# Designed miniproteins, single chains, continued (5): the designs that were tried, part 15

Each design is a single chain, and the fold is of that chain. pLDDT is the mean over its residues in the fold that is shown.

## One batch from the design tools (miniprotein)

Design m16490
Fold by ESMFold2-Fast:
Structure m16490 (fold): chain A 81 residues (1-81)
Amino acid sequence: SIVDELKEQIEKGLKELVESYKKAGYSPEEIEAILRALLRHFEEVVLPELQKKYNLSEEEVEELRRFIRETVERLIEEVRK
């Protein structure tokens, strides 16, 4: 489904971004701040645009919102280890 494709793209992009910041010497606190800013941008700008582009239902939009929140929190936990 398109939702599964979007989830795959989002998770891959976030993982690659975190690894690039880790290699550049960013602190866990700096990476957390970046990830939380990206989450806000996704929820406020990206997710509404995806809803219109792919004609997503409210349930599909909420599934993507939940997925990115859970993915961001997991990545924050991993960088704090």
Scores: mean pLDDT 88

Design m16491
Fold by ESMFold2-Fast:
Order: sequence, then structure tokens, then C-alpha cells
Structure m16491 (fold): chain A 86 residues (1-86)
Amino acid sequence: SEVVETAKEAAEKLKEAAPKFSKSKIDEVSKKAGEMIEAVEKKDVEAVKEAAEKMLSLAEGEGDEESKEHVERLAEAIKRTAEIAA
């Protein structure tokens, strides 16, 4: 499924980029991750791609360990949703 593959790829990229999310961006990243999860459940490929692009575009700085852990948990949630949708 293109939805599942796109979501898994985005989750892996989000995990790799986790150290690059500043604390000030965490609320916005969380909102975009939620939008992506909803899009995966609806099997809306375009919405998944849009949410993933917007979410990853927020990786523009340096985060602390707490922010990194939060983003890593969001990546895991996206991946699990994609696995269930498969």
C-alpha cells in the first residue's frame, strides 16, 4: 500500500531528524503527526504526503533530549498506525 509505505518512510525520516526539532516546534510537530495518523486511517495518500512534508520541514534546529524523545515517540506512533493499516 502506498499509504503504508509513505507513512513508514516518513516515520523513519522523523526518527532520524528527531535531534533537529527545537522545543518550540514540538506542539506543531505533534499536530502534524496527528493529521498524518488520521490520513493513514482514512487511506488518503495525498494527505499523508502533505502532513509528512510539513512535519519534516520543521526539523530546522537543535533539540534537547526531551524533545528528541517526544519526536521519537511520535515516529513510533505513526509506524504502528501504518502497520495496523496494512
Scores: mean pLDDT 83

Design m16492
Fold by ESMFold2-Fast:
Structure m16492 (fold): chain A 95 residues (1-95)
Amino acid sequence: DASAVPALVAQLTDADPAVRAAAALALGDLGEAVREALRPAIPTLAKLLTDADEVVRNQAANLLGVIGGEEARRRLEEALKDADPVVREQARRAL
């Protein structure tokens, strides 16, 4: 439900990594149905590609892949340099 997107996007910048991870997973579950509602969140998702929590980084890459387009693709190319091989693999699949 796209009506949840603004609240979930706000939770992506929460101080608690568990809250950020839960919000990212919930947005992932909504998937392609909320693609357009997620476009304004590209800068926030790009910051999460370097988040301390690996689940958050992995989901940020997945969501950028769902959004697509030039800006999202550029952000995914940065994820290819991540220290976590799971994040790098997710970025490769999303590109």
Scores: mean pLDDT 78

Design m16493
Fold by ESMFold2-Fast:
Structure m16493 (fold): chain A 93 residues (1-93)
Amino acid sequence: MSLLDKLTYLLERFFGALQARDLDALERVIEEFKKIYEENKDKLTPEQQKLFDELLSLMERILEAYRAGDEEAVAQAKAEFLKVFSKLLRYLS
């Protein structure tokens, strides 16, 4: 499975977990993202690494906002996540 395929599958699972309100599933997806990043870090450009760092921070912000019941913070962090993720996908495609 390519890095692009792995990231696309993770994105589907991340938003699925958000819609299901499954915090345990969200935490598992974040841990899988960290593992994918660690396994591929040496193959990534500095620009791609920065995008991965930004995505990880945003995923953690979404999780914390969701735990707090802050729907506005979740919506804002999701919008930023989609923007950064789209940029990363363009660098990988």
Scores: mean pLDDT 82

Design m16494
Fold by ESMFold2-Fast:
Structure m16494 (fold): chain A 94 residues (1-94)
Amino acid sequence: MVTKEELLKYIGTVTGDIPEETIYKAAEALYRLIKEDPSLEGYKIDLTRVDDKTVRLTVVDKNGVIVGSKDLPVDASVEEFYEAIREIIENPLK
């Protein structure tokens, strides 16, 4: 079982009032992706509270460069975060 302390290594910047559960779900999604594709090691997630229903997920690479971002429900599942991160990595900002 991955500890909360280990999962926090996958989180970069958290801005605004974001539930702890949301933070750990996003971290677990990136952790799963890194275990499936070790080339993603060093990637991090930034989270920003946009409104009462929405968080912005920003993927940052190992060099601290923004790969991309997506807006997601604050109550999004690990699977929803996983697919959002995959789509960002597949279609990076230039």
Scores: mean pLDDT 84

Design m16495
Fold by ESMFold2-Fast:
Structure m16495 (fold): chain A 50 residues (1-50)
Amino acid sequence: MLEVDTDFGPDESLDLLRYIGRKLGVPESELDKMRDSDELARWLGERFSN
């Protein structure tokens, strides 16, 4: 899948990304720094990137 624009509510988007972060082993303290879903998505993307 390339990219899909799925409009979640702000709370839903952030919760989903935090769930993904926890699955990747990211501590809650790091996830808490990124309270915006956009920021967290970019941060996780950079982490996941080779």
Scores: mean pLDDT 69

Design m16496
Fold by ESMFold2-Fast:
Structure m16496 (fold): chain A 116 residues (1-116)
Amino acid sequence: AAPSQALRLAQMAFAYTLEAAHHLLQGDEAAAAEAAALAEGYIAKLSTLDPAVAAALRELQRAVLEAARAGDAEAALEAAERGGARVVDALPAEDRAALRRAFEAALATLRSRLAG
């Protein structure tokens, strides 16, 4: 089946949260603020469709960006993994595998970018 609207919005919110974390870890606060604003926009849209998933993504964004602002790349990745699992668990069962794969791919990309 085609991805649900909630699944697509969750994927975008997660991707932009990781983009914001990458920019914070590189010292680019302006780019980080733009990416974080995009992530919040997707979370706001998601909150009208699935408030539980939106709440889990807001908590994920908070924890990831707090760690990234502290300059702790490993803590940011760990927060994204823990928060990502909570977001997946909040989704309908049929969407969980697709979101988990998308989150794992996004995390692998960020790990590669941070390794240089």
Scores: mean pLDDT 87

Design m16497
Fold by ESMFold2-Fast:
Structure m16497 (fold): chain A 107 residues (1-107)
Amino acid sequence: AAREAAHRLGERVAALLRAAGSDATLVHVTDELLDPETLERVIEEVKERFLAAVARRGEAGTHVVLAAAPADPAAVEVAERIAAELEAFAAREGVARAQVTLVAPEA
């Protein structure tokens, strides 16, 4: 399935970043994230993990990988929203840039 392919690509990208010595948080964009309450909870969890990783690894060593099926516009919109919220949060916390990667195997 396209979601499985996106998740596998995201896992490979996260593994490569970790092998290079970075902290990488993988977020698989599923239908559960189309629910606003679930999305808000996941965004807050990602923000917490991001800030903790920046404290341990620094900005350059901290990445977030968002895996979304490219054929699902709603999943792509959710990934873009997570990225935008994380970038805004990082700026408020004094982090110069949040390193966020969107992976889609058929993009």
Scores: mean pLDDT 78

Design m16498
Fold by ESMFold2-Fast:
Structure m16498 (fold): chain A 65 residues (1-65)
Amino acid sequence: SRAERLAEEALEIAKITGRAPTVEHVRLAAQRLGIDLSKLSNRELSAIARALGLDPGALRELAAE
């Protein structure tokens, strides 16, 4: 449920900014939770993207940074 925690944190950050979730909210959530996005599987990244209404390709690009 590392993916679930990350999606929940990204939603909370988005809510604070008054916006729909973005890739930047996922980056901030990962930093806040101490999660290394490069350690997530493609399946976990796809699950996060689906939960947030984001493109899974965009999250894979973020994880490759």
Scores: mean pLDDT 85

Design m16499
Fold by ESMFold2-Fast:
Structure m16499 (fold): chain A 84 residues (1-84)
Amino acid sequence: LKEKADEAIEQGRKAAENGDLEAAVKHFETAVKYYEELVKKGDESALPKLASVYTLLAEIYRKLGDTEKAEEYQKKADEVMKKL
């Protein structure tokens, strides 16, 4: 699960660097799903990575003009960061 989450982040970053913001969103949302599952299973070491992915999603959604989703993911990132 952790390896799949890390791979999804790498694919998302690569898509964002290539300007494929829609692909970046899809990969980062996949990474969120895996990191959320890790946290749910008690792996607190996934919390910093989960916060980072939420922040990346907020940035990509802002670039796409989806301000509501950008604010939602930024709020989720802030909530996770408060637990660190």
Scores: mean pLDDT 81

Design m16500
Fold by ESMFold2-Fast:
Structure m16500 (fold): chain A 63 residues (1-63)
Amino acid sequence: GDLETFLRELDSKIGELTSEIKRLEAELKENPNDKELQLELQITEGVRALLEGIRAWLEKKMK
């Protein structure tokens, strides 16, 4: 159904954001005092956490 498709799309987007976080973490390891990289990482982690929260809430409501 539509909800299953939406959850699959959320999983895909969460995966993309996870890859981006790993890239940002690697860059930040080389430049630990780069405040712009820290902010970009925080924003990306926040977006992923929001999507994970939405996914978990929807999955819980399906049961």
Scores: mean pLDDT 84

Design m16501
Fold by ESMFold2-Fast:
Structure m16501 (fold): chain A 101 residues (1-101)
Amino acid sequence: MAALRAKAQQLLREAEAELRQAEESARRYRELRAQGTTGELLLKAIGELLAAMGGVYGAVKLARKAKELAEQAGDEKMKKRAEELIKRAKELGAKLGFKLE
């Protein structure tokens, strides 16, 4: 049980870091889009959008695994935290115009 809980906690921390990075990249994408559509700004905006999408995907994947391990460990608090991360990541993905299935 302790080993499962420790691994779930590690994956949860990694998922939170991925989501924070995705949120920052999404913010930079929106800022670049607001500045205009010159070639350099467009390329930078596309780069930030791809980084945000990658971070969302990574956060969902890690949080889903953390949820499974937390459930096996009987840690309801950690399971709910993982579910909240998955929800937040999916909401960010939807705002960026792509859907996670």
Scores: mean pLDDT 84

Design m16502
Fold by ESMFold2-Fast:
Structure m16502 (fold): chain A 92 residues (1-92)
Amino acid sequence: SVRDIAEAVPRAAQSLADEYRKQGKEELAQRIETLGKVAGEYLLERSEELSPDEAKDLVNRLFNAAMNEDDEKLRKVLRELGVPEEEIEKIL
C-alpha cells in the first residue's frame, strides 16, 4: 500500500545514506536522509490520492535523481510529490 511505502521510505533512505557516508559523502548522505523523511511524510498525507505504482515511481525517481546529484530532476519529483517550493529550497 502507499502507507506501507511511506513508512518504508525513511528506512531505505537511511540505509542508502549510510553507504554514502562510508564513502565520505556526508553532505549527500544528509540530503538523502532529509529526502527520505520528506517523501515519507508527503506520501502518507497523499496515501488516498496515489496508487502504489505511482508512489513507487516517485520514490524511485527521487532517489535516482539524488544519487545522480541531478537537482533539476530532484526539484521536479519533489513538486510532483506535493512538496512546497520554499521547502524544496531548504532541502537543495
Scores: mean pLDDT 85

Design m16503
Fold by ESMFold2-Fast:
Structure m16503 (fold): chain A 90 residues (1-90)
Amino acid sequence: NAFEAAQAVYEATKNGDLEAVREAMRRAGLGPKAVEAGLAAAKAARNGDLIKSLKYAQEVVKEARREGREAVGRAVAIALGDAGIEGAKK
């Protein structure tokens, strides 16, 4: 479920738990390249680099599309962006 995947990635990214981000993406059925891009996006967001985070989120969508999982990839990319903005608020 794309919604469940997005929610899990959002919470894990917001908490800075990179292993939880990896597990959420794997459970969503994303392959290794999409997972590594998502981890890079989450790490960049944690470091306040929202531009770099967005570029890696685009790679998540691109790789998920290759795997026939574009809807899940888009939902995860949105969650990564939202969590990055939320984390940067203070």
Scores: mean pLDDT 81

Design m16504
Fold by ESMFold2-Fast:
Structure m16504 (fold): chain A 80 residues (1-80)
Amino acid sequence: PKVLEELPEIHREILEFLLKLYEEGKISEYLSEEGVEALKELKKKLEAGTATPEEIKELLAKIYENMTDEGKKALAKYLE
């Protein structure tokens, strides 16, 4: 989605990683239920082309707050 070009590169990489896990049915290993719902909302808005940069940042913050220990460990690799 073109709106991802307005995000810091690291946030875009993290989002792409999480979306891939969602498509593979593995996202629940990395996010709590609240985190999964935030990711689903973000994915729906991105696919519809309705997401604003502010909405993306707010939903990403909610996702980051709702990560499992495995999610935090996996995300640390992208922050290296």
Scores: mean pLDDT 75

Design m16505
Fold by ESMFold2-Fast:
Structure m16505 (fold): chain A 69 residues (1-69)
Amino acid sequence: SMSEELQRQREETEERLGRRGREAGEQVARRMVAEGVIKEEDIPKMAEQGEAVGRNGGRERFAQALAAA
């Protein structure tokens, strides 16, 4: 059904943007380690924060797209 398709697209969007957010968070964290601002042990925490931001952005963007359709 269309509802099942929309739910699948929402979940895929959240997962995709979550992964991109994790990668971005990791890149920022690695740069900060190189600059001496944080330690390598903090990289996973920054990656997790990036993933959470990405997932939330995907959820909100999908909701906005549906409201505009």
Scores: mean pLDDT 81

Design m16506
Fold by ESMFold2-Fast:
Structure m16506 (fold): chain A 66 residues (1-66)
Amino acid sequence: LREELERILSRFPNLELVEIDGVLGVRSKEEGITVSVEDLLTVPVEELPAKNHRATYRVLSEELRA
């Protein structure tokens, strides 16, 4: 999972992988907003807090679910 996330995120330079208290997440460098990997897999993209990067989070969610 971590290796796959690192590969996907290498194509999105404005996003970075973070780990807080053992929970993996994706952080937007521009907005400073963090979305957990759990939320990327379970929460609809439209309900995520990342408003300006929803298209990018949609691609991430799709690839992580594949």
Scores: mean pLDDT 69

Design m16507
Fold by ESMFold2-Fast:
Structure m16507 (fold): chain A 85 residues (1-85)
Amino acid sequence: SSSMVENVKRLLERADEIYAQARAAIAQGDLKTAQEKLLELEILTGLLRIHLAVAKLVGDQEAATEAERAIAHIDKQLADLRAQL
């Protein structure tokens, strides 16, 4: 549904914000904040996997596709941050 798609997009926007904050923390040498942001991003990816499971259960193909794309995007951000930490 449009509401589920909007929720996925909002979570993706939040992930991009968290990723930017993590990168800023790394640039400042604030490894504690960077690790906290990495954990926040991991939790957000978990929430997106729940949204994906629900979308598949109710047959919302649009929401499922958006969630899969969002998860793939955040997995790349997580890999980047893990390589720097």
Scores: mean pLDDT 90

Design m16508
Fold by ESMFold2-Fast:
Structure m16508 (fold): chain A 86 residues (1-86)
Amino acid sequence: ALGSQLLRQSILEPLKESQKKVEEEKSKKNPNQEAIKYYGEAAKLYQKVIDLANNGHLLPKEVLDQLPELKKKAEELKKQGEEAEK
């Protein structure tokens, strides 16, 4: 469905960005452990959203109702990672 593709794109991009930030931070001489933690947790939660979206023949209403809350939590964790880098 077109809607599920748009959902994956809006989740997939922040997931990849969060993963990239973790790898960039780990490669530094003095890694920011707080940034690594928050970006890592955000990436895990974005991955859960993708996994739930793939779980079933068509996305049932119950799964769709869960996705906005999980996305909000992932976005909050990503913002905490961004603040930790400042």
Scores: mean pLDDT 76

Design m16509
Fold by ESMFold2-Fast:
Structure m16509 (fold): chain A 68 residues (1-68)
Amino acid sequence: SAVLEEAKARLDALVAEVAGAPVEEQLRRLEELTREILVEMANARMSDAEIDELLAYAQAAADALRAA
């Protein structure tokens, strides 16, 4: 969906913006944005599958930051 693709793009943009910061700060900022997006998605009554896909995408981004 367009909303899901926009949400993923927002997470990608944040990861790029906070690159070079301490990993704990990068993870905190990613978690904050993910929570904000989840509230928006819940209010938009998006499907469980789309919410699960965004959560998986955010978790993969967090795992990548910890591995770097």
Scores: mean pLDDT 87

Design m16510
Fold by ESMFold2-Fast:
Structure m16510 (fold): chain A 81 residues (1-81)
Amino acid sequence: LSPEEQELLERMVELEEEIRRDPANEEAVKELIETARRLAETGNSQLILAAGIALQEAARVATPELAERLREELRRVMALG
């Protein structure tokens, strides 16, 4: 993995924890979606899977409206793998 990819993976973990602490954190959800999209656009199957897992785990704890946004991005990310 490149240093940039590793940094994005670490940031996804931090964002999942932020969302778990505050399920209504719209900015954390937005940043997670952007980070996951960036990893998925690499075309690397392992990074696509990691992004999908992060989006799915965040959707489990987020408020219903934000969870739906995360699930929409999950569908887009999975289509790239």
Scores: mean pLDDT 85

Design m16511
Fold by ESMFold2-Fast:
Structure m16511 (fold): chain A 76 residues (1-76)
Amino acid sequence: SGKEEILKLVKEVKEKIRNREAIDPRDLFLYTLYEIIGEDEEGLKLVEEFRKEIEKAKSGREMFEIMKEKVKKHNK
């Protein structure tokens, strides 16, 4: 499921941070969003949407704007 893929990616990013390995910027943005809103089922669904949307993103700025929109939706 999409939720299982998110949790797997979060675990992989945490391991890479601990091991000081290079991290794909998309994975790092996804991990960052998960840390902000991923605590509940609604936030986790928004992280799933974010993962699909950032695959088409061409810059860190675009990824950041999409991330901000997900945070705003969660806080409503």
Scores: mean pLDDT 84

Design m16512
Fold by ESMFold2-Fast:
Structure m16512 (fold): chain A 120 residues (1-120)
Amino acid sequence: AEEIAKALTEGAELFREASEHMEQGARDARAGKYDEAVEHFRKGSELARKAAEVLEKYADKSPVAEQGAIVARSISENFEKAAELARAGKGDEAAYVMEQGSRTARLVADTLEAAAKEAS
């Protein structure tokens, strides 16, 4: 129970950090700062992969951890897609993907934090 609560808390923190990189990367992409946007998307993808790895350890024991891991993998793929769009000069499209992803990441972080408190 305590180990699961800790993993859910760590996952939530990683989703919040990824969300911050989504928002900053989206702003940079809309401003035509594609190199800066790509760097934010690279960092966010790494954070999303770490969230997936943390949550996957408890996926068989926690439905919230299982769903969190699936969403984290999807977010990592969306960061890679946004980086490709930014490199192609499609800043508004890259920003749109990241703005949607940021909303999802925050909602999942809230869900993981609520589940961690219940598991504690």
Scores: mean pLDDT 88

Design m16513
Fold by ESMFold2-Fast:
Structure m16513 (fold): chain A 66 residues (1-66)
Amino acid sequence: MLTPYHLALAIQAGSEKVIALARKALGDAPDPTPPATPDWNDIYALAKKYNDEKGIAVAEPHVKPD
C-alpha cells in the first residue's frame, strides 16, 4: 500500500512513475503519521512492484546486496 512515507522516498529517489501513482492514491486525504526514518529497501520494493526501472536504478546503490 502507498503511504506518505513511500511518496517521500519516491520523490527523493526521483521515481516519477511511483510519485505519480502515490500522489493519485494519496491525493484526497494526506495521512499524517508516516515513519520518520526512510528505508531505501522500501522504495526499492515499491519501484519493483510498479516496474519503475529509474526508481530501481536509483534505489539499488542504497540497497547493496551481500
Scores: mean pLDDT 65

Design m16514
Fold by ESMFold2-Fast:
Structure m16514 (fold): chain A 65 residues (1-65)
Amino acid sequence: MEKEEAIRKAAEEVGKKSPIVEETRVEEETMIVTAKPSSQEQIDALRAEVVKAAKEMGGTAGVVV
């Protein structure tokens, strides 16, 4: 619970920093971010941030577009 909550907070921070993020959720220590990007560069940047944020909390991450 504590760890999952930390990952969820990190997901919310990623969502606040990136206007292309539509939804964030956490499932078994996996951060899942749903986004509506307009370019591949936006997807790549978001994916890097999401992976970094999840990894810092000891979890994994995925981006859905």
Scores: mean pLDDT 76

Design m16515
Fold by ESMFold2-Fast:
Structure m16515 (fold): chain A 69 residues (1-69)
Amino acid sequence: MTEQEKNLREQIKKLFGKELSDEEIRELIAKYDKDGSGKLTPEEIQKFLDEAMKDKKGYITKEDLEKFI
């Protein structure tokens, strides 16, 4: 992972108590970091988590399942 992706994961864990997969971090960056700065606001992170996690309560990605098995 890039240093930016790692820092974002640590911030999400600290602020929201959630650990995202590598793919989820990349998707978050791709959707919200359109200028390539590698920085997202807490509001953007919260919005992503609300949309993705609330709508898909208990949802995990196919990649998460493949990594587990």
Scores: mean pLDDT 62

Design m16516
Fold by ESMFold2-Fast:
Structure m16516 (fold): chain A 95 residues (1-95)
Amino acid sequence: MLSFEQRRQQDIDTIEYVRKVQSKIFDYLIDQFTKNGDEKGKKEVEDLRKELQEAGDRALAVLRDPSASEEEIEKAVLDFGDTLLRTWNSVLGLL
């Protein structure tokens, strides 16, 4: 079993990787809505991108805090995962 610090680092690496992958997907979608002249769709995707970026920033702030408890880290990871799922379901609704 991984130590608490190893799990924390894995969670940080996972959130950073997810943000990198999602950024590329959002860039693709914004480009598609731009090419189609869909200003409303473009704005909705940009707003969802911002929401997910802010959720990631909040989670990483907790995970990078050396005083954070295991409970605080678990909550931060779950809150990020919930935002990721919700924003992605919203994006799928725009397609």
Scores: mean pLDDT 85

Design m16517
Fold by ESMFold2-Fast:
Structure m16517 (fold): chain A 90 residues (1-90)
Amino acid sequence: MPSKEQLKKAMLEAADKFIDFAQDLISKIKDEKAKKEIVELAQETRDKLEELYETSLTSSLEEQKKILEEALELIRESKRKMEEIYKKAK
């Protein structure tokens, strides 16, 4: 079974990868409005991930697993929205 430390590390690594993804998209966008929308979505997602991470620090192992699943789903949805914004910016 994964340890609490392994679940914590997985969450931090997923958050870092998400920020890298957002920064890459921002660097490719010329449209200022689309760029701003991605920045705002990235910030909102980061804030929610930070709240989930803080909750995980005092959570049981089972709760940490559920929090990680919620964080990964949030990242997937945010990435889909960012890609849609990027596609419409052309």
Scores: mean pLDDT 84

Design m16518
Fold by ESMFold2-Fast:
Structure m16518 (fold): chain A 66 residues (1-66)
Amino acid sequence: DELAEAVRRAQEIARKLTEKLENSDDSLDNLAKVSQEAAKEMAPVARRLKELAGTNPLGGTFVKKK
């Protein structure tokens, strides 16, 4: 369930971002910074999801990869 766990984490990050944006609404500059930081946090999660989808569950057995 590695993919499901990573997806849940991504959804949780998105939910928290949405809550902060809805509650703050202070300035466009602040909103842009918060959004960019969330995007940077999501980038490694998305990357991990792709790795998990392409890597076997053992994570230690790589054959014919390079």
Scores: mean pLDDT 66

Design m16519
Fold by ESMFold2-Fast:
Formats: C-alpha cells, sequence, structure tokens
Structure m16519 (fold): chain A 81 residues (1-81)
C-alpha cells in the first residue's frame, strides 16, 4: 500500500529517496503520457521540478517525501483509468 511505501521511505537516505521517487515518477509520467488533464500534468511537472532541485542540493528530504506522496497518489489515480 502507499502507506507502507511512505513508512519505508522515511527510513531511506536522501539519495535512496531520490532514486525511489524518480523511478515512481517515471512510471506516473508513462501512465499519464496521453493525458491532456492540465491539473495532472501540472502535478507531474511539480514533482519533476522538486527532484531536479533536490539533485542540485536545493530541496530538503521533506520536500522529496512530499513529492513521493504526490506521485503515489497520482499512480493510484492513473491505474484506475
Amino acid sequence: SNREIMEEALKLSKEELLELTEKLLKQAQDAGRNSTDPNLLSLLRAAQETLERAKAGEASKEEVLRALEAVLILLEILNQQ
């Protein structure tokens, strides 16, 4: 479940959390690639921006955790379509 993934994510290093979030974001981007929903596209872009900022040392672990949570919710929505 998303809750179990988030509980495990809290134990990860920032580097491991970035790798996990990037993997799941790519899955969400692939699932949503044919979507024209501006809200969904905006949320995917926001998650991507947070990951790029975190790789540059400009975003906290807490911001990456929030991006992961958003990506997990988006994957759940996309998998229902």
Scores: mean pLDDT 85

Design m16520
Fold by ESMFold2-Fast:
Structure m16520 (fold): chain A 97 residues (1-97)
Amino acid sequence: PLPSAEEWLDKAEKALKEGNFEEALVYAQRALDRAIEENDDEVILRVFKLMLELLKKTNDPDIIFRIRLIAKTYLDELGDKLPEEVKKILEEIVKRS
């Protein structure tokens, strides 16, 4: 079986703490994909909070671009269907990137 959204998120958080920003983003993207499949709004929120933290720590234009693209796509596709906390974090990511 595939790892759970929470297992991918744990890997992303560890990579971020170690300064492995590329690995952190890859694991965060896997966590997001699984959380969407599982309809786990709590993990979706935690993934975007991690992406916002990553955005604050990195100067890599590729990582910044990829995070912005993910956040903007999620906002554009789901809009008002998103929990308010998720929408606010996505808006902050777009504003900072």
Scores: mean pLDDT 85

Design m16521
Fold by ESMFold2-Fast:
Structure m16521 (fold): chain A 91 residues (1-91)
Amino acid sequence: SIRESVLRTVELAAAALFNGADTVEARQAAEAMMRLAGELKTLDKEEAEAKMKEILADKKKAEEIMERAMEVLSRVTGVPLEELREARKRG
């Protein structure tokens, strides 16, 4: 279901952003959340890679990006924001 896919993406992104997960799936989920938060908009490929590396090194920035991305994801998918926040804790 869309709900299960969305919750899994948030868990994987949180694992990459906050817990050092380096799997392809977790890194792709983190990139997807960064794109939803608007952090990679208008950047070329090299600029996007540098920005993603910067965000992964900055926990405060990663927290702000994750919250913005979850708000967007909740709005567009209809999955409750609190449910996304619980999924983030599981990462």
Scores: mean pLDDT 84

Design m16522
Fold by ESMFold2-Fast:
Structure m16522 (fold): chain A 82 residues (1-82)
Amino acid sequence: MELSKKVRELLRRYAEAVEKGDQAALDEIRASAPPELQAFIDALDKLVSHIKDPKVRAEVLRAAAEGNPLEMRRIIAKALSK
């Protein structure tokens, strides 16, 4: 599914807020997001819930924003492997 430029920009800002641990920015982005994007963010948050490093979480979110599911899977697999 093709994401609009506005949706991709919101996802990149969300990734930056996750990396910085900026809860106020996360709450603001979620509040401003349309319902479909909120559901997508919730799905991504569940997917990365096993990744404790916020920098790695941000990398997964950026890969999702760029529409690169192969890179997203690679980052998750590496983070979950010992």
Scores: mean pLDDT 75

Design m16523
Fold by ESMFold2-Fast:
Structure m16523 (fold): chain A 77 residues (1-77)
Amino acid sequence: GKEKAIKLAEEAKKKYPENKLTQRGAELAIEAAESEDPLERGILAGIAKLSAAVTRVTDKDEEAAELVLRAANEAEE
């Protein structure tokens, strides 16, 4: 849910402040969690999940990618 999404996204931002993809993905997951519009929430969460996938492939940063992915999934609940 929203609370878990924000907590996971904030953890990602705190642990990976220099990783711009992780920072943006976490921000998008927070925006998704805070969105009152289900369509906007889905789009923002989808983009956050894409940023996590790119982070995993390009940076091989499994924990950063996992935190953003989990945050985006929680935002959609």
Scores: mean pLDDT 83

Design m16524
Fold by ESMFold2-Fast:
Structure m16524 (fold): chain A 49 residues (1-49)
Amino acid sequence: SIKLETVEGDPMIPGENVTLRSTETGKEFTFEAPPNGGVARDAAQELAK
């Protein structure tokens, strides 16, 4: 599993811009926090590239 760290923003607040970083690769991905948390999987997939 990809280990993600929050660099900026709060993923618990819908509509916030959140930047996640992979602790394994150092890659970052920025997204808007959804009300249902559904973007975490997509962010993990993007950071795996």
Scores: mean pLDDT 67

